# Designs tried in a protein design run: designed miniproteins, single chains, continued (5). Part 24

Each design is a single chain, and the fold is of that chain. pLDDT is the mean over its residues in the fold that is shown.

## One batch from the design tools (miniprotein)

Design m16857
Fold by ESMFold2-Fast:
Structure m16857 (fold): chain A 86 residues (1-86)
Amino acid sequence: LPPLTPAEREALRAAARALAARVDAARAAAERSRASGTEEQLALYDAYVEGLRRIAAGADVEEVLLELARLLGEELEEELRRIFYG
């Protein structure tokens, strides 16, 4: 993960609630369908929702993203792309 600029940190913090809602909605859809979702994917969504909630509550953005990267690895990059780009 590339380090964020101060402006990018502020933008992500401002967007964190909306992003958490988007991820939570995706998680709920995956949980309801279950046809293509896995327990691993649900855990991944849960981790992202909690991380984004922590950022919205004032946690250090880079620290939270580093924790998520350590837990989720390459899957973090794909999920961030999905969150940020739709």
Scores: mean pLDDT 67

Design m16858
Fold by ESMFold2-Fast:
Structure m16858 (fold): chain A 74 residues (1-74)
Amino acid sequence: STAILAEELLRTIERMLEEDVSEETRELLLKAKEAAEAGDIKTAWELLEQAVRLDPRLAPHLAELLLRAGEALG
C-alpha cells in the first residue's frame, strides 16, 4: 500500500531530522518529507538516498526502512 509506505517514509525522515545533520542534509530531508506527504514515494526515496550520500550515518535508518517496506509489500 502506498499509504503504508508513505507513513514508514515519514517516520524514517522524522527520525533522521532528530539527528545532528548539516543544513544541506536537513534541506534534502525536508524535501523528502514534502514528497512523502504528497504520496510521491519515488521522489521521497531518491531524496533519502541523496541525504545518505551526504551523511552516511543515516544509512542504518534507510536499511530499517527497507526491511519495514519489504514486510508491508510482502
Scores: mean pLDDT 82

Design m16859
Fold by ESMFold2-Fast:
Structure m16859 (fold): chain A 65 residues (1-65)
Amino acid sequence: MTKEVAFDIELIGVGIEHGVEVEVEKKDGVFRVTIRGEDEEAKERAKRDALKVGERFGFKVEIVD
């Protein structure tokens, strides 16, 4: 398992934790994270957690609206 696969699994966990869908795409050395759901508060919490996961893994994360 690569570090990138571990990162993706942890982002899936963020989606499950907050009841939102999290999609990850790597583009030009940056991980673009799209968060989907109807609850705006849950989406904001998931965005914050996704950025923290990126910091822990040492990856650049951009949130896509």
Scores: mean pLDDT 81

Design m16860
Fold by ESMFold2-Fast:
Structure m16860 (fold): chain A 63 residues (1-63)
Amino acid sequence: MVYGATEVDGKLKNFKGTGDKIELSDAKSLEDAYRYQLQGIEARRTDPEAAAAAGKGVLKARS
């Protein structure tokens, strides 16, 4: 992530959702992480409302 550590970005990167555990051990998980990073960066540049929508997705994943 280019714009440092934000709580939303940190959660999006942690696909396991296990708090302190940050491990992406396979290629598919890495691809998903990169996609979310790029989406977050673009949303912040062009549409902060899209970033807020991404936050709602993280809440569902956390559950």
Scores: mean pLDDT 47

Design m16861
Fold by ESMFold2-Fast:
Structure m16861 (fold): chain A 72 residues (1-72)
Amino acid sequence: SAAKKRKAEEYYSLGNKALSKKDYQSAIEYYELAIKYDPNFWEAWYNLSVAYEKMGDDEKAAAYRKKAMEIA
C-alpha cells in the first residue's frame, strides 16, 4: 500500500541519519523497519549491509548486500 511505502521511506531516512552519525545500531533498527514495510526496498537492504559491515559483522553484511542486488 502507499501508506506502507511512505513508512518505509520515513524509516529509511531515519536510518540514513543514524548511519551518518555513526549510530550503527539505530541505523540497523531503522533499516529493518523500512524492510518490514517494503521488503523490495533494495536501498534499505544495501544500507543495512553497510551498517553491519561497520559493526564488524561481515557475514550479515555480505548476506544483506546479496539480497539488495537480487531485488535491484
Scores: mean pLDDT 90

Design m16862
Fold by ESMFold2-Fast:
Structure m16862 (fold): chain A 63 residues (1-63)
Amino acid sequence: SEMEELKKKLKKSLEALKEAIEKGDEVTARVAQHELKEVAEKLGKPELGEIKTAEEAEKALKE
């Protein structure tokens, strides 16, 4: 259940990052990226925390 909660947070962080980047909201994008990095590290997938573009976030959401 802890892993399921982290996966839900990962998806929400990816969605928030993508939306903020697409809207040009740099402040919100940085906050979302920070949250994404923390969740990704807890899931053992730190590479997902390096996502910085809307295209990369969209690709991660499809997997």
Scores: mean pLDDT 81

Design m16863
Fold by ESMFold2-Fast:
Structure m16863 (fold): chain A 76 residues (1-76)
Amino acid sequence: MSLDELTAFAQEVVRILKEEGVPVEERTALALRITNAVAKGDLEKALQIIDDAVERGLLSPEAGERIKALVERALA
């Protein structure tokens, strides 16, 4: 994955989190953790971070599935 592809991925994740109304601090931390897992090629870790956010109520199940689809596509 190139830096440009990783940047585009991070921007799309942030957009979904903004649409869901995730507060700025949680949104920044969550986007960074997901993006770092993707940068490392760690699919299981990225999915776990998303599932944890959904369980904590930071993210709707629908938004979680949207971000998971982006992660799977990025690591395909």
Scores: mean pLDDT 85

Design m16864
Fold by ESMFold2-Fast:
Parts: C-alpha cells; sequence; structure tokens
Structure m16864 (fold): chain A 63 residues (1-63)
C-alpha cells in the first residue's frame, strides 16, 4: 500500500468510491472473489494488485 498519509484521509472520507464499494462488497456474500476484484477496479478505482488484496480480505471475512 503506497498511500500511508492518504490512508487516514481516505478513512475520514467515507463517500470515496473505494470506501463505498468495499463496504458494499463486505455486505454482499453472493459475489465471487473475481467479481469483487472487478468491482474494486472499475468502481473503486483500485489497481489490480490492490483489488486482489482487498477482495481476498473480504473473502476471509465471509468465510
Amino acid sequence: MAAGLEAAEARGLAHLPTVQVTNALMNDTSLSKAQKEERLQTEGGMSPAAARDVALHIEEQHA
């Protein structure tokens, strides 16, 4: 994660697409890991590497 200083700001800005899509995917157990990765990239603006890491974490929470 390359955004050490911006991470605290992003957490304070819950309206950011990254935060919004992550919260939506946290509450949706119907999507596969691949579908979560795609949404994090297209709606959250994440890089493929960041999307994979976040999607894996969401999968762990749903398991």
Scores: mean pLDDT 68

Design m16865
Fold by ESMFold2-Fast:
Structure m16865 (fold): chain A 93 residues (1-93)
Amino acid sequence: MEELARKKAKELMDKAAALPEPGTTVREENVEVEVNGKKYTYNGLGVRGDVPGDAVAVVTLTGEDGSVVVMSAVRNPTLGEQIERVPVEPPPP
């Protein structure tokens, strides 16, 4: 699950970085993906940065069991390329 979320975050970041205008967005909503016979729902938002090639993307991957992984991807001159898991709030008690 985390590997798939990381892959999707990078793909969406690369797609956002290729957009022609700064601040433009690419959104993918309720996309069903299947890996090793298990289904996941993918939601993502990518934003092109002010400098060509720069972008930010956040993806949420939800399993059929209700498990959630949120992954962020950033590319800019200071960080280079960085993909990190975002903490999600624990389910209410």
Scores: mean pLDDT 76

Design m16866
Fold by ESMFold2-Fast:
Order: C-alpha cells, then structure tokens, then sequence
Structure m16866 (fold): chain A 63 residues (1-63)
C-alpha cells in the first residue's frame, strides 16, 4: 500500500541519517543498498514490523 511504502521510506531516510554520523561514504553506500533491499522485501511481503526491526538491527550493528 502507499502508506506502507511511505512508512518504510521514512524509516530508511532516518536510519541513513543516523548511519551517516558513524560510517564513511563507502560503508554508508553499502548500508543504503541493504536498507533499500530490506524496505523492498517488506513492501512485497506487506510486513512493516519485520522490515522496521531488520532496519533497526542494521543500524545497531553499525554503531
């Protein structure tokens, strides 16, 4: 749904902003690609909560 897509996009933007404080450009690019894949999988599955948890785990692992 459009609402699910918007929520996932907002979560990716927020996570990317947090990671930009601790990662270099190369690592941030790789993290952004992984976050985009997580968001796409969550959208395809209709699984907002699972996608948000995977994004949170990725951010925590990078800190």
Amino acid sequence: TAALRARLQAAVVKASAELSKVLDDEALTEANQRMAAIAAEGLAAGDLEGALERLRELVEEAK
Scores: mean pLDDT 81

Design m16867
Fold by ESMFold2-Fast:
Structure m16867 (fold): chain A 55 residues (1-55)
Amino acid sequence: MSLEEKIRKILLENGASEEAAEKAVEIFMQMKEDWKLTDEQTLALVKSFAKLEKS
């Protein structure tokens, strides 16, 4: 499973719509490139974001 698919899965499992998940994947992938994040750092950021959205 690619990083993009992992991000999408996390967001969908946390109640995001398909459209919201696609937009968020683009944003997180851009952040990964701009900020030189690892895959693990990117996934941790996505999980933190998903938890905050539920709060």
Scores: mean pLDDT 78

Design m16868
Fold by ESMFold2-Fast:
Structure m16868 (fold): chain A 60 residues (1-60)
Amino acid sequence: SAEELAEEARENGLAAARKVGVEEEALPYVERLAEAVRNRDVDAAQEASAEFLQVLDKGL
């Protein structure tokens, strides 16, 4: 379901951010990505995903 996929995206995103030490900075983008997935909003999901990846890159 969309809800299950949203929760999985949230858990996996936060786990990745924690590994590189940027979990607090990444949190708003992970939450926005999960909400976009739950709402099946492709444009919002792409934007949140891109910002999330930029935050991860800064931690690497």
Scores: mean pLDDT 84

Design m16869
Fold by ESMFold2-Fast:
Structure m16869 (fold): chain A 101 residues (1-101)
Amino acid sequence: SNVERLVEALKKGDVEEALKVAEELGIPVDEELRELIKKLADAIKKGDKDEAIREAGRLLAYLRKKGLSTEQLRELARLLSKLLGLPDSEADALVLYLEES
């Protein structure tokens, strides 16, 4: 899926591919999206789990605001939680928090 391609680009630190996939998901490419993707990719590369979790949450909130569907956000949260070694319960809580905020 396009969501799986986004997570693979983030894992590889390929910011330009991540932006291309976000555009294919219907998300406008702007400077804020670029910075969010870059910060998350950088945190993943450094192995900074706490920062990567914070930046993943910020990216998910931004994508929700820009019109990514609840189902796509749930898939992205689960794939990111798996990448970061988080339990499913933390991914589910993150999606619920974004839906309620």
Scores: mean pLDDT 79

Design m16870
Fold by ESMFold2-Fast:
Structure m16870 (fold): chain A 65 residues (1-65)
Amino acid sequence: MMKGILVAAPTAEVAREEVERLRKEHPDVAVAGLPTSDVELAEEALERAKEADPEMEHELKVVEA
């Protein structure tokens, strides 16, 4: 099953590091980063991703750093 992960982190640097780690561990997973600590904004971005590709399983990962 094709899976997408949206990574929300308080800085672009932290988001990039986590995205790179997830892509290395799970090469079949589509991973994108969002530099925000606002969970509501992250949830909104997740809903937009679900609307853009409803056949993919979308997951949000929030990183606190």
Scores: mean pLDDT 78

Design m16871
Fold by ESMFold2-Fast:
Structure m16871 (fold): chain A 58 residues (1-58)
Amino acid sequence: SVEELRAEAERLLERAREGDREALERGGQIVTKLVLLGDVETARELGREMAAIAERLA
């Protein structure tokens, strides 16, 4: 199910890039789940993208 979490995170990132703050928060939760499941590299990459979006939405 790691691949399903990745796909969900990518969809949430697209929504967050359009200004959806709720999608940004949900994406962060998925990143945490990926870390706990051991997919640390993907979580780091998605986390960086989410941090950049959060800076833009501040």
Scores: mean pLDDT 82

Design m16872
Fold by ESMFold2-Fast:
Structure m16872 (fold): chain A 57 residues (1-57)
Amino acid sequence: GAAAERIARAAGGGREAGEAVLRLGKQANLSPEEAVEIARRAGSGSGAGAELAVRAG
């Protein structure tokens, strides 16, 4: 959905990157909004948002 698209753009990857960040964020007990913020703050590096989401859990 829209959250996955926003995360994908923030993470600097495609839809797959956004979906991975969302999935990892849910596993870390983060909301989609929190996952978006983490990906955005991590920068556009591939997987950076996903790494932060995992660390939050």
Scores: mean pLDDT 60

Design m16873
Fold by ESMFold2-Fast:
Structure m16873 (fold): chain A 60 residues (1-60)
Amino acid sequence: SLKEQAEKGLEKAKEALKAGDGAAASTAGYHARVLGEQAGDKELAEEGRKIAEEGKKLAS
């Protein structure tokens, strides 16, 4: 389902952030946000948005 795909994307984003890979975390977090929005899961979408922004700052 879209929700399961978003959850998997969020886990990948979290792992990338832990590894210091800001670019990967930003991309995966953004995809988790979009999939979370499509699934109607506001909380999941917000988590994806937050990690994407953290990854973007780390990549800068």
Scores: mean pLDDT 84

Design m16874
Fold by ESMFold2-Fast:
Structure m16874 (fold): chain A 59 residues (1-59)
Amino acid sequence: GSEELLEKAKELRERARRLREEARRGLESGSISELEAQILLGVAALLEGMAAFLEKKAK
């Protein structure tokens, strides 16, 4: 139901936030490449888009 969709959207947004933080820290520490950081940020953007779609469907 709608509650399940909203909870899933919340999980996706939290995962996206964590991926963005991982990309930032990895670049700062030099542990990842710029390309790897771009991939992480791209995945985070996709997860946020999916969350927005689920939130819209939960209405």
Scores: mean pLDDT 87

Design m16875
Fold by ESMFold2-Fast:
Structure m16875 (fold): chain A 59 residues (1-59)
Amino acid sequence: SEREEIERATTVAARHLESRGRDELAERVRRAGEESIKEGLSLEEALRRMTEAAGGPLS
């Protein structure tokens, strides 16, 4: 489901940022992913919001 895809993308992106010491950005990405799920957004819109929260590409 798109919900599971958003959760997976959020986890991967956040862990990548955490591995590079970008803990604040990782937290923003996790928040954006959670909010996207609550709003019932598509994967495409969720990825857009996560990219915006990170201030650039997720990977």
Scores: mean pLDDT 82

Design m16876
Fold by ESMFold2-Fast:
Structure m16876 (fold): chain A 70 residues (1-70)
Amino acid sequence: MKEQLYQAILERAKASLEAASKTLNDKNFQVVYNELVKFFEDIGRSLGLSEAQIQKGIDELERLVKELLG
C-alpha cells in the first residue's frame, strides 16, 4: 500500500518533468529535478520505505531526465 502511493506520486512527477522539459531551460529544469529528488527522499522516508526502494524511484527519475535532456 505505501509502495503503491509512492509509485503513484512518482508517475505524476514523471509526467510533470516531461511537461517542464518542454517549457523550462536546462538550468531551471535541473533545479526542478533536484527539488523533486529531495521531495521523493522525504516522502519515501515518511512512508517508511527502504533506502533501496527510495533510490529505485530516484533512479527512475534520473533515467527520465537523461532521456529528456539527452
Scores: mean pLDDT 80

Design m16877
Fold by ESMFold2-Fast:
Structure m16877 (fold): chain A 65 residues (1-65)
Amino acid sequence: AEEDYQRGVEALAQGRLDEAKRLFERAIEKDPDNAEAWQLLGLVYELLGETEKAREYFAKADALR
């Protein structure tokens, strides 16, 4: 779970949005309480232009804090 999150952060830093999305989705699947993974997945969707989906993930991250 933590490894998928860390790899997702690295992919996002490199601009590899599709890989970052998959890695954050895997991190959430293994650890649904990882608020940071939900927030960064929201950011990835925002960068991909999926604003409504990004808002849903940001709301989930906030609910977990």
Scores: mean pLDDT 81

Design m16878
Fold by ESMFold2-Fast:
Structure m16878 (fold): chain A 52 residues (1-52)
Amino acid sequence: MEEIRKLEEEFRKKLAEMEAQGKPVDEIGKLAREYLEKLETLRRKRAQEARK
């Protein structure tokens, strides 16, 4: 839970920064994809912990 919240806050901060800088949608899409990959990693870790 804590780690997911940190990822969410970091993503929101970076997204706002990129929008303020006028970054292209392509680069914003890369940020979103990286966020989803990290979220999937945490979900995998949680599933493994549930198996123990």
Scores: mean pLDDT 76

Design m16879
Fold by ESMFold2-Fast:
Order: C-alpha cells, then sequence, then structure tokens
Structure m16879 (fold): chain A 75 residues (1-75)
C-alpha cells in the first residue's frame, strides 16, 4: 500500500545519506530494506533499481556484496 511504498522510499533516502557520509555498511542495509519492500509490493522494476544503486555505492567504495547479486537474480 502507499504507506509501505513511502517506507521503501524513506529507506532508500537514508541509504543515500549514509553513502554520502562514507557509511557504506549502513547505506547497504537501508538499500536492502527498501528493495525487500519493493519486492513484497510486486514492484520488481523499483527493486532492481535499488539493487543497482546499492551495487554502484559498493563499487565506489571498492567493495562487493553477494547479497546484491542474489537479490537482483530473484527480481
Amino acid sequence: GPVSRELAERYRELGEEYAKQGKYEEALEHYLRAAEIYVQLGDDEEALRVYQEAGKILREAGLDDPRLLRGARLV
């Protein structure tokens, strides 16, 4: 519903804020929560976009995370 979608957007925004601060683990956790909510809503396009954004942030930090590859495969 609208409340759940609003919550997903809030997690995505927090992920962006943490990434800007160099807090990449916190950023990743918030992006993953946003993607999980989008998957639950059946919004596979937005979920995939969030996984891609999280992957970009990790690559910019010189990191990689198998949770992103697994999540993107399920969408």
Scores: mean pLDDT 78

Design m16880
Fold by ESMFold2-Fast:
Order: structure tokens, then C-alpha cells, then sequence
Structure m16880 (fold): chain A 76 residues (1-76)
């Protein structure tokens, strides 16, 4: 679980940076990167606490964020 969440966070960051290179607004990219940093911190705290439910919540939020950036990229 922990390694899967870390991989998803890394993949999401790559996706956000790629969207920025493809012409998504820099302000929007910055906002998504800040949200990913928040989620990474929450994941680290959940791992330290052994909170599997919190890790699953973080995973869901990362997947939702990936979907949002993909939708914006499609619109630009």
C-alpha cells in the first residue's frame, strides 16, 4: 500500500508537469502541485501511524486529482 501511494503521487506529479508543458495555465499547475505536496505529507503521516484507512483516502484523492488535471488538459 505505502509504495503504491508513493508511486501514484510520483505519477501524478509527472502528469501535472506534462500538462503544464502542453499549455495548461502555470497558475493551475502550481495549485495542483501544492495539493500533491499536501497529499504526500498526509501519506507520510499515515505511514508513520500505520493508518491504512488514511492511506486509502490519500490514494483516492490522488486519483481524483489525476482525473481533474486530465480533464483540464483535454479542455486546453
Amino acid sequence: MASEVAALLAAARIQVVAAGLEGVDEEVIKEFLEELDKLAKEADEAIKAGDVKKLEEVKKKVLELIDKIAEIEEAT
Scores: mean pLDDT 78

Design m16881
Fold by ESMFold2-Fast:
Structure m16881 (fold): chain A 71 residues (1-71)
Amino acid sequence: SNDAEAEKLLLEAEKALVRGIASRDRAERVRGAQEALRLAKEALELSTDPELKEGARKTIESAERVLAEFG
């Protein structure tokens, strides 16, 4: 289902964001945040579940915050 694919994309987005932050390297943080933003936006577009949409929006906000600070 679209929600199952959205959940998978959101999980990958969260992993990308965490991996970037864990690296402590500015370029890796930016790359992780860019990947998280892309995946979370796709998850938001596919999701019909309000909880998945909320999770995607929060991940987008977190990724954009990282890009504002380090990009």
Scores: mean pLDDT 87

Design m16882
Fold by ESMFold2-Fast:
Structure m16882 (fold): chain A 72 residues (1-72)
Amino acid sequence: AELGIETAKEIIKTSKDEAVVNLAQGVLDLLEKGDVEGALALAEGALYSAEEVGDKKTAEAAKRLLEAIKKG
């Protein structure tokens, strides 16, 4: 959970892309509530949607968030 929280906070601070920041904020809010399953589902759904529409920035952010959440 901690790695996912820190990764989401870093994305929020460093990204200027509104969709990427909104994704990271949603993941952060779920992880801070202890909803790890909800955070994974949000990031996986965002990755799927981003890949379908060719949004490479959101897809990369979603992959980074998923990896961080899965590692702890």
Scores: mean pLDDT 84

Design m16883
Fold by ESMFold2-Fast:
Structure m16883 (fold): chain A 60 residues (1-60)
Amino acid sequence: SSSIAESSKALGEDMLKVPAAAMWGALNIGLFTYNSSTKEEGEKELAKALARAAALQAAA
């Protein structure tokens, strides 16, 4: 994918430091993508970001 992958990668690095902030960051990035991209693309990316953040938060 494009900008979404870049944003997710940057957020992933942050998740190593602050899990809570990473979760909110993932939400913001997903929402940003949903508003900026097509809704179906944004929906999928948002769902992935949320699932990833939730999994990392739970695992932490």
Scores: mean pLDDT 64

Design m16884
Fold by ESMFold2-Fast:
Structure m16884 (fold): chain A 75 residues (1-75)
Amino acid sequence: SLNEIILKLGERFSEKPEEVTREDVLKAIDELAKSEYEKLNLKIGLAVYFGDDPGTLERLRNEALKAYEEEKKKK
């Protein structure tokens, strides 16, 4: 699932990677991921790749944990 999304992202942006913005990748993640938890985990990976500060990473991890708990309660 997650690996399939990563492969599709690579395929989508392989032709002109130098023209791809962070916002383009975020939009593609939102289109390809099926759950809020998957979206947040992919965004964490992107933040690590771009060298975002520890506070940003902690915020995203907290949001991912919240999304996981909400999905667990769904049923």
Scores: mean pLDDT 73

Design m16885
Fold by ESMFold2-Fast:
Structure m16885 (fold): chain A 63 residues (1-63)
Amino acid sequence: DPELEKMMDDSMPEVARASAIGAAKHFSEEKLKEELEKLRKVEGDNLTKKLAVESIEELLKKR
């Protein structure tokens, strides 16, 4: 469903998209935690969300 796919992409926070490509390292720990919680509220289990969550969690784990 192309409308569902667009909705998943449009609902992604900017940091989530950056995290999916490994670029979120400039965010503070507090900012990363805030964006992670916001990301978890996004409906659906799309690949971008999954990769973004994993990337943010790995960044937080290293700090």
Scores: mean pLDDT 61

Design m16886
Fold by ESMFold2-Fast:
Structure m16886 (fold): chain A 82 residues (1-82)
Amino acid sequence: MVLKFTLPDGTVVEIDLSKSKEEIIEEVLEFVKKLAELYKLSEETIEELLKAMEEVVNENYNDPEKLKEALEILKDVLETSS
């Protein structure tokens, strides 16, 4: 299963949930880093998001639907500007 997210700058990020847990973590962290760069988040916020998302993958790597929901929520929260 491949999740595709289109970022506000038009960048498409793909996360392949059929990969190993370690590879999924790497792809999720790259997605978070791209979002953080796009939204100019502080280094502290980026570190907190990376840690939180690594935890989400560790807890839900066997549940693709929960991973999908968590990633969509993260994207939506960051896209809905304060």
Scores: mean pLDDT 77

Design m16887
Fold by ESMFold2-Fast:
Structure m16887 (fold): chain A 130 residues (1-130)
Amino acid sequence: SLAEDEAIIQEVLAQPFTENEKLLELGFEVITSVEELREILETGKPVVLAFIDENGNVILVEVFDPSKESVDEFLRRLAALLSTSLKGKVHGLYAKVADSIEEALKLMRKIIEELGIPNLAGREALLKLK
């Protein structure tokens, strides 16, 4: 259920987060609750999300495109990631609203290149949100 999906997300977001100064410099905000996450996703604008590990390294960058999926669809997909491939790996979620999908994709690419996401296959999967 969506409530169970939100509970999974909340458990991860309620943990102590690791700081990433470069993401803060780029205008990202730390998301510490599902309520905060919903607020940013419900702006009707694209959102860039950066996931960090216990060492402060960016391990995933995602773009939420409100023209391609609903907030509820995104939350279900995020819960699935957090309960499978990212289980136990996320120690911070950073988010930034973009004024357009083009801005969001440019910001995602900038983070991937500057913060050194090492998995090329993962990078290519993230770029399929067109």
Scores: mean pLDDT 82

Design m16888
Fold by ESMFold2-Fast:
Structure m16888 (fold): chain A 89 residues (1-89)
Amino acid sequence: MEEVEKLLKEAIELVKKAVEEAEKGTEEGAKKAKELLEKAAELLKKAAELALKSGDKELIEKVKKALGEILEILKKHKEALEEAVELVE
């Protein structure tokens, strides 16, 4: 189940990079942030599905912890992310 840990690491890195792109305040940065967040969401979904299918409590806990970390990152940068969404739409 090393795949779950790899997916979680990749998702967190993508979210961090998305925040950096959004904070640039440019339309190009906003578009890149959107792409990175969409990819991170797909990786998180796959990691969660694999962990739930495994029934491994430790993997499920790792997914929950990664989700918490991502939510804290998004919460701290909420205004920049909301502005980025407005620029893309």
Scores: mean pLDDT 80

Design m16889
Fold by ESMFold2-Fast:
Formats: sequence, structure tokens, C-alpha cells
Structure m16889 (fold): chain A 79 residues (1-79)
Amino acid sequence: MVEELIEKLKDEDPEVRMEAAVALGKLGDVRAVEPLVEATKDESVMVRVAAYEALKGMAEDGEGEAKEKALEALERLKE
């Protein structure tokens, strides 16, 4: 499932990319952190916002490596 959602982050439709970012944030899998960081630089503001919110959700609800990497990603995005 997480692999399919990561693939959807590259979909041609920004609505699909936004939905994938939201779903990845809810799953909280560490493998989604790097793809979500890339999605925060997406051409669509909707996708960028969804990806940033997903990383925030992983930082508050995640565990272990997923939470740590999400927190590190958010700190990098502030600078």
C-alpha cells in the first residue's frame, strides 16, 4: 500500500498527488518521509500544503524512525 501511494505522489493529476500525500501521512511509514519532502516542493500549492501537513502528522503521531525523520524534515523546511 505505501509503495502505491508513493507512486501516486508522481501522478499527473494534482488532486491524486494531494490525496496520496494525505494518505501517506495517515499511514506514518518512514518510507514516505523522503517522498513527502519532495512533494513539499511540488508545483501545486495544494500538494505542497498536503505534504507539509502529512509530515506534521507523522511527527506528532508517528513512532521511532518515522517520527524522528519527519521532525528532521520539518526543521530543514524551516530554513
Scores: mean pLDDT 83

Design m16890
Fold by ESMFold2-Fast:
Formats: sequence, C-alpha cells, structure tokens
Structure m16890 (fold): chain A 92 residues (1-92)
Amino acid sequence: SRALVDELANYLQSVAAQGAKIETSVEGGTVKVTISGLSTLQAIALALTLIGFGLDGLDIEVSIEGGTVKATIGGLSPDEARYLADQLAKAS
C-alpha cells in the first residue's frame, strides 16, 4: 500500500540521517536499495525491520553482506517505485 511505502521511505531516511549511505535503482515496479556504512549489529537490526515491512504486506527481499544491507522492493506501481526512489535520493 502507499502508506507502507511512505513508512518505509521515512524509516530509511532516518537510517541515512544516522550516517548510513543509501543508493537506489528503479526498474519498473521494482526498487533496489543498498544501505552501507553500517556496523554488523546495525545491519542485522535494519534487515529485521525491513523483514517486518514484508510481513506487513510489502513484497520485500533482504540480504546482508557485512556492513551492507540490500533490499529489493517489488510489486509497486511505476509511480510508487519512482516516488520511493525519489524520497530516498533526498536522503543520500
């Protein structure tokens, strides 16, 4: 839903405000997000929070690579995907 997309955008913007680097890419209704500059514990906490968004109804896949968290958010409209990426670009 749009409300979950807005909540995810706000959460990831707060993560960037705490010093994490966020990079985004968009392909149609899919947004890929790479969050780096994290400690191992911060990466685990972030990944668990993102899994929570998946349980709440977002089509989200999460992986951890050391201090980097990668998330793929699918099932979005092209407008929702662009909106999410634009919001995250403001935080980068």
Scores: mean pLDDT 83

Design m16891
Fold by ESMFold2-Fast:
Structure m16891 (fold): chain A 100 residues (1-100)
Amino acid sequence: SVETEVGEYLARAVGEEVDDEAKEQIGKIHLEMIKRTNELVKRYKEGEITPAEFKEQLEKLRAEILSKLDELRKNYGVEKITKRLEEHANVTVEMLLRRL
């Protein structure tokens, strides 16, 4: 699947050995964050949500993604890739919040 291919690419980038089931979950979490972040940015730019709502929804999305990554780490022992994705999520949210 596309999710498995994305997960494999990300795992190879950090040099971590990951099974195919974990690759699919990594890819799903990463793609979900991109999709939901893009939708929130679009809604904010189109005036559908306030700056305060945008901030709250970004922080909620970050917390949800970090929770999913922690669960993935516990279930599959994938320390390096989950850390990199946590760093990516934090950087993405902080960059967007600084531009409010």
Scores: mean pLDDT 88

Design m16892
Fold by ESMFold2-Fast:
Structure m16892 (fold): chain A 67 residues (1-67)
Amino acid sequence: LSERLQVQVDAGVVAIAAAVLRSTGGAEELAREAIDLASQADAEPDLERARRLVREAEELVRRAFEE
């Protein structure tokens, strides 16, 4: 996969995971932030910044599942 396509795939996975968290009524704030970051990453033209945003969103989802 190209770097950009990988960012889009990763952002999509984060968005799905965050949506699942929201559907259970838990971790609403973390899920919202993760979705926002994933959306920003998908729209971010700078690939390096896009990857950083995806990693931040992934960390928020990870924290939400641990709590």
Scores: mean pLDDT 77

Design m16893
Fold by ESMFold2-Fast:
Structure m16893 (fold): chain A 56 residues (1-56)
Amino acid sequence: GSAEARAAAEAAGVDGEQGEAAGVLGSNGKTPRQAAEIAGISEEAARRIGEAARRA
């Protein structure tokens, strides 16, 4: 969920707003690369955040 996505963003050193956006994009089926491109973060961070968002 959003709390897990925010925690993953914080752990990755990503801004909370960008992390929340990446979490939403990941939960909506965007690939880590697409989420990273849209949210303006690294693909690695987008992958971790999207996984965390889907887990809950």
Scores: mean pLDDT 75

Design m16894
Fold by ESMFold2-Fast:
Structure m16894 (fold): chain A 55 residues (1-55)
Amino acid sequence: EERERLVAEIQRLLDEMTELAKKIRASKDPEEQKKLVEEMHELARRIRELRAQLA
């Protein structure tokens, strides 16, 4: 089903966000932190889009 694929994609993105959050917390470089935060925002936006498709 299409829903199964969307749920799997959301879970994959959530796992990526968890790893990204760990990198942000470990980083001491402001440039690296800025890039990681931007990636986090893109992942969050994508997750919201996929959740909207499930609604």
Scores: mean pLDDT 82

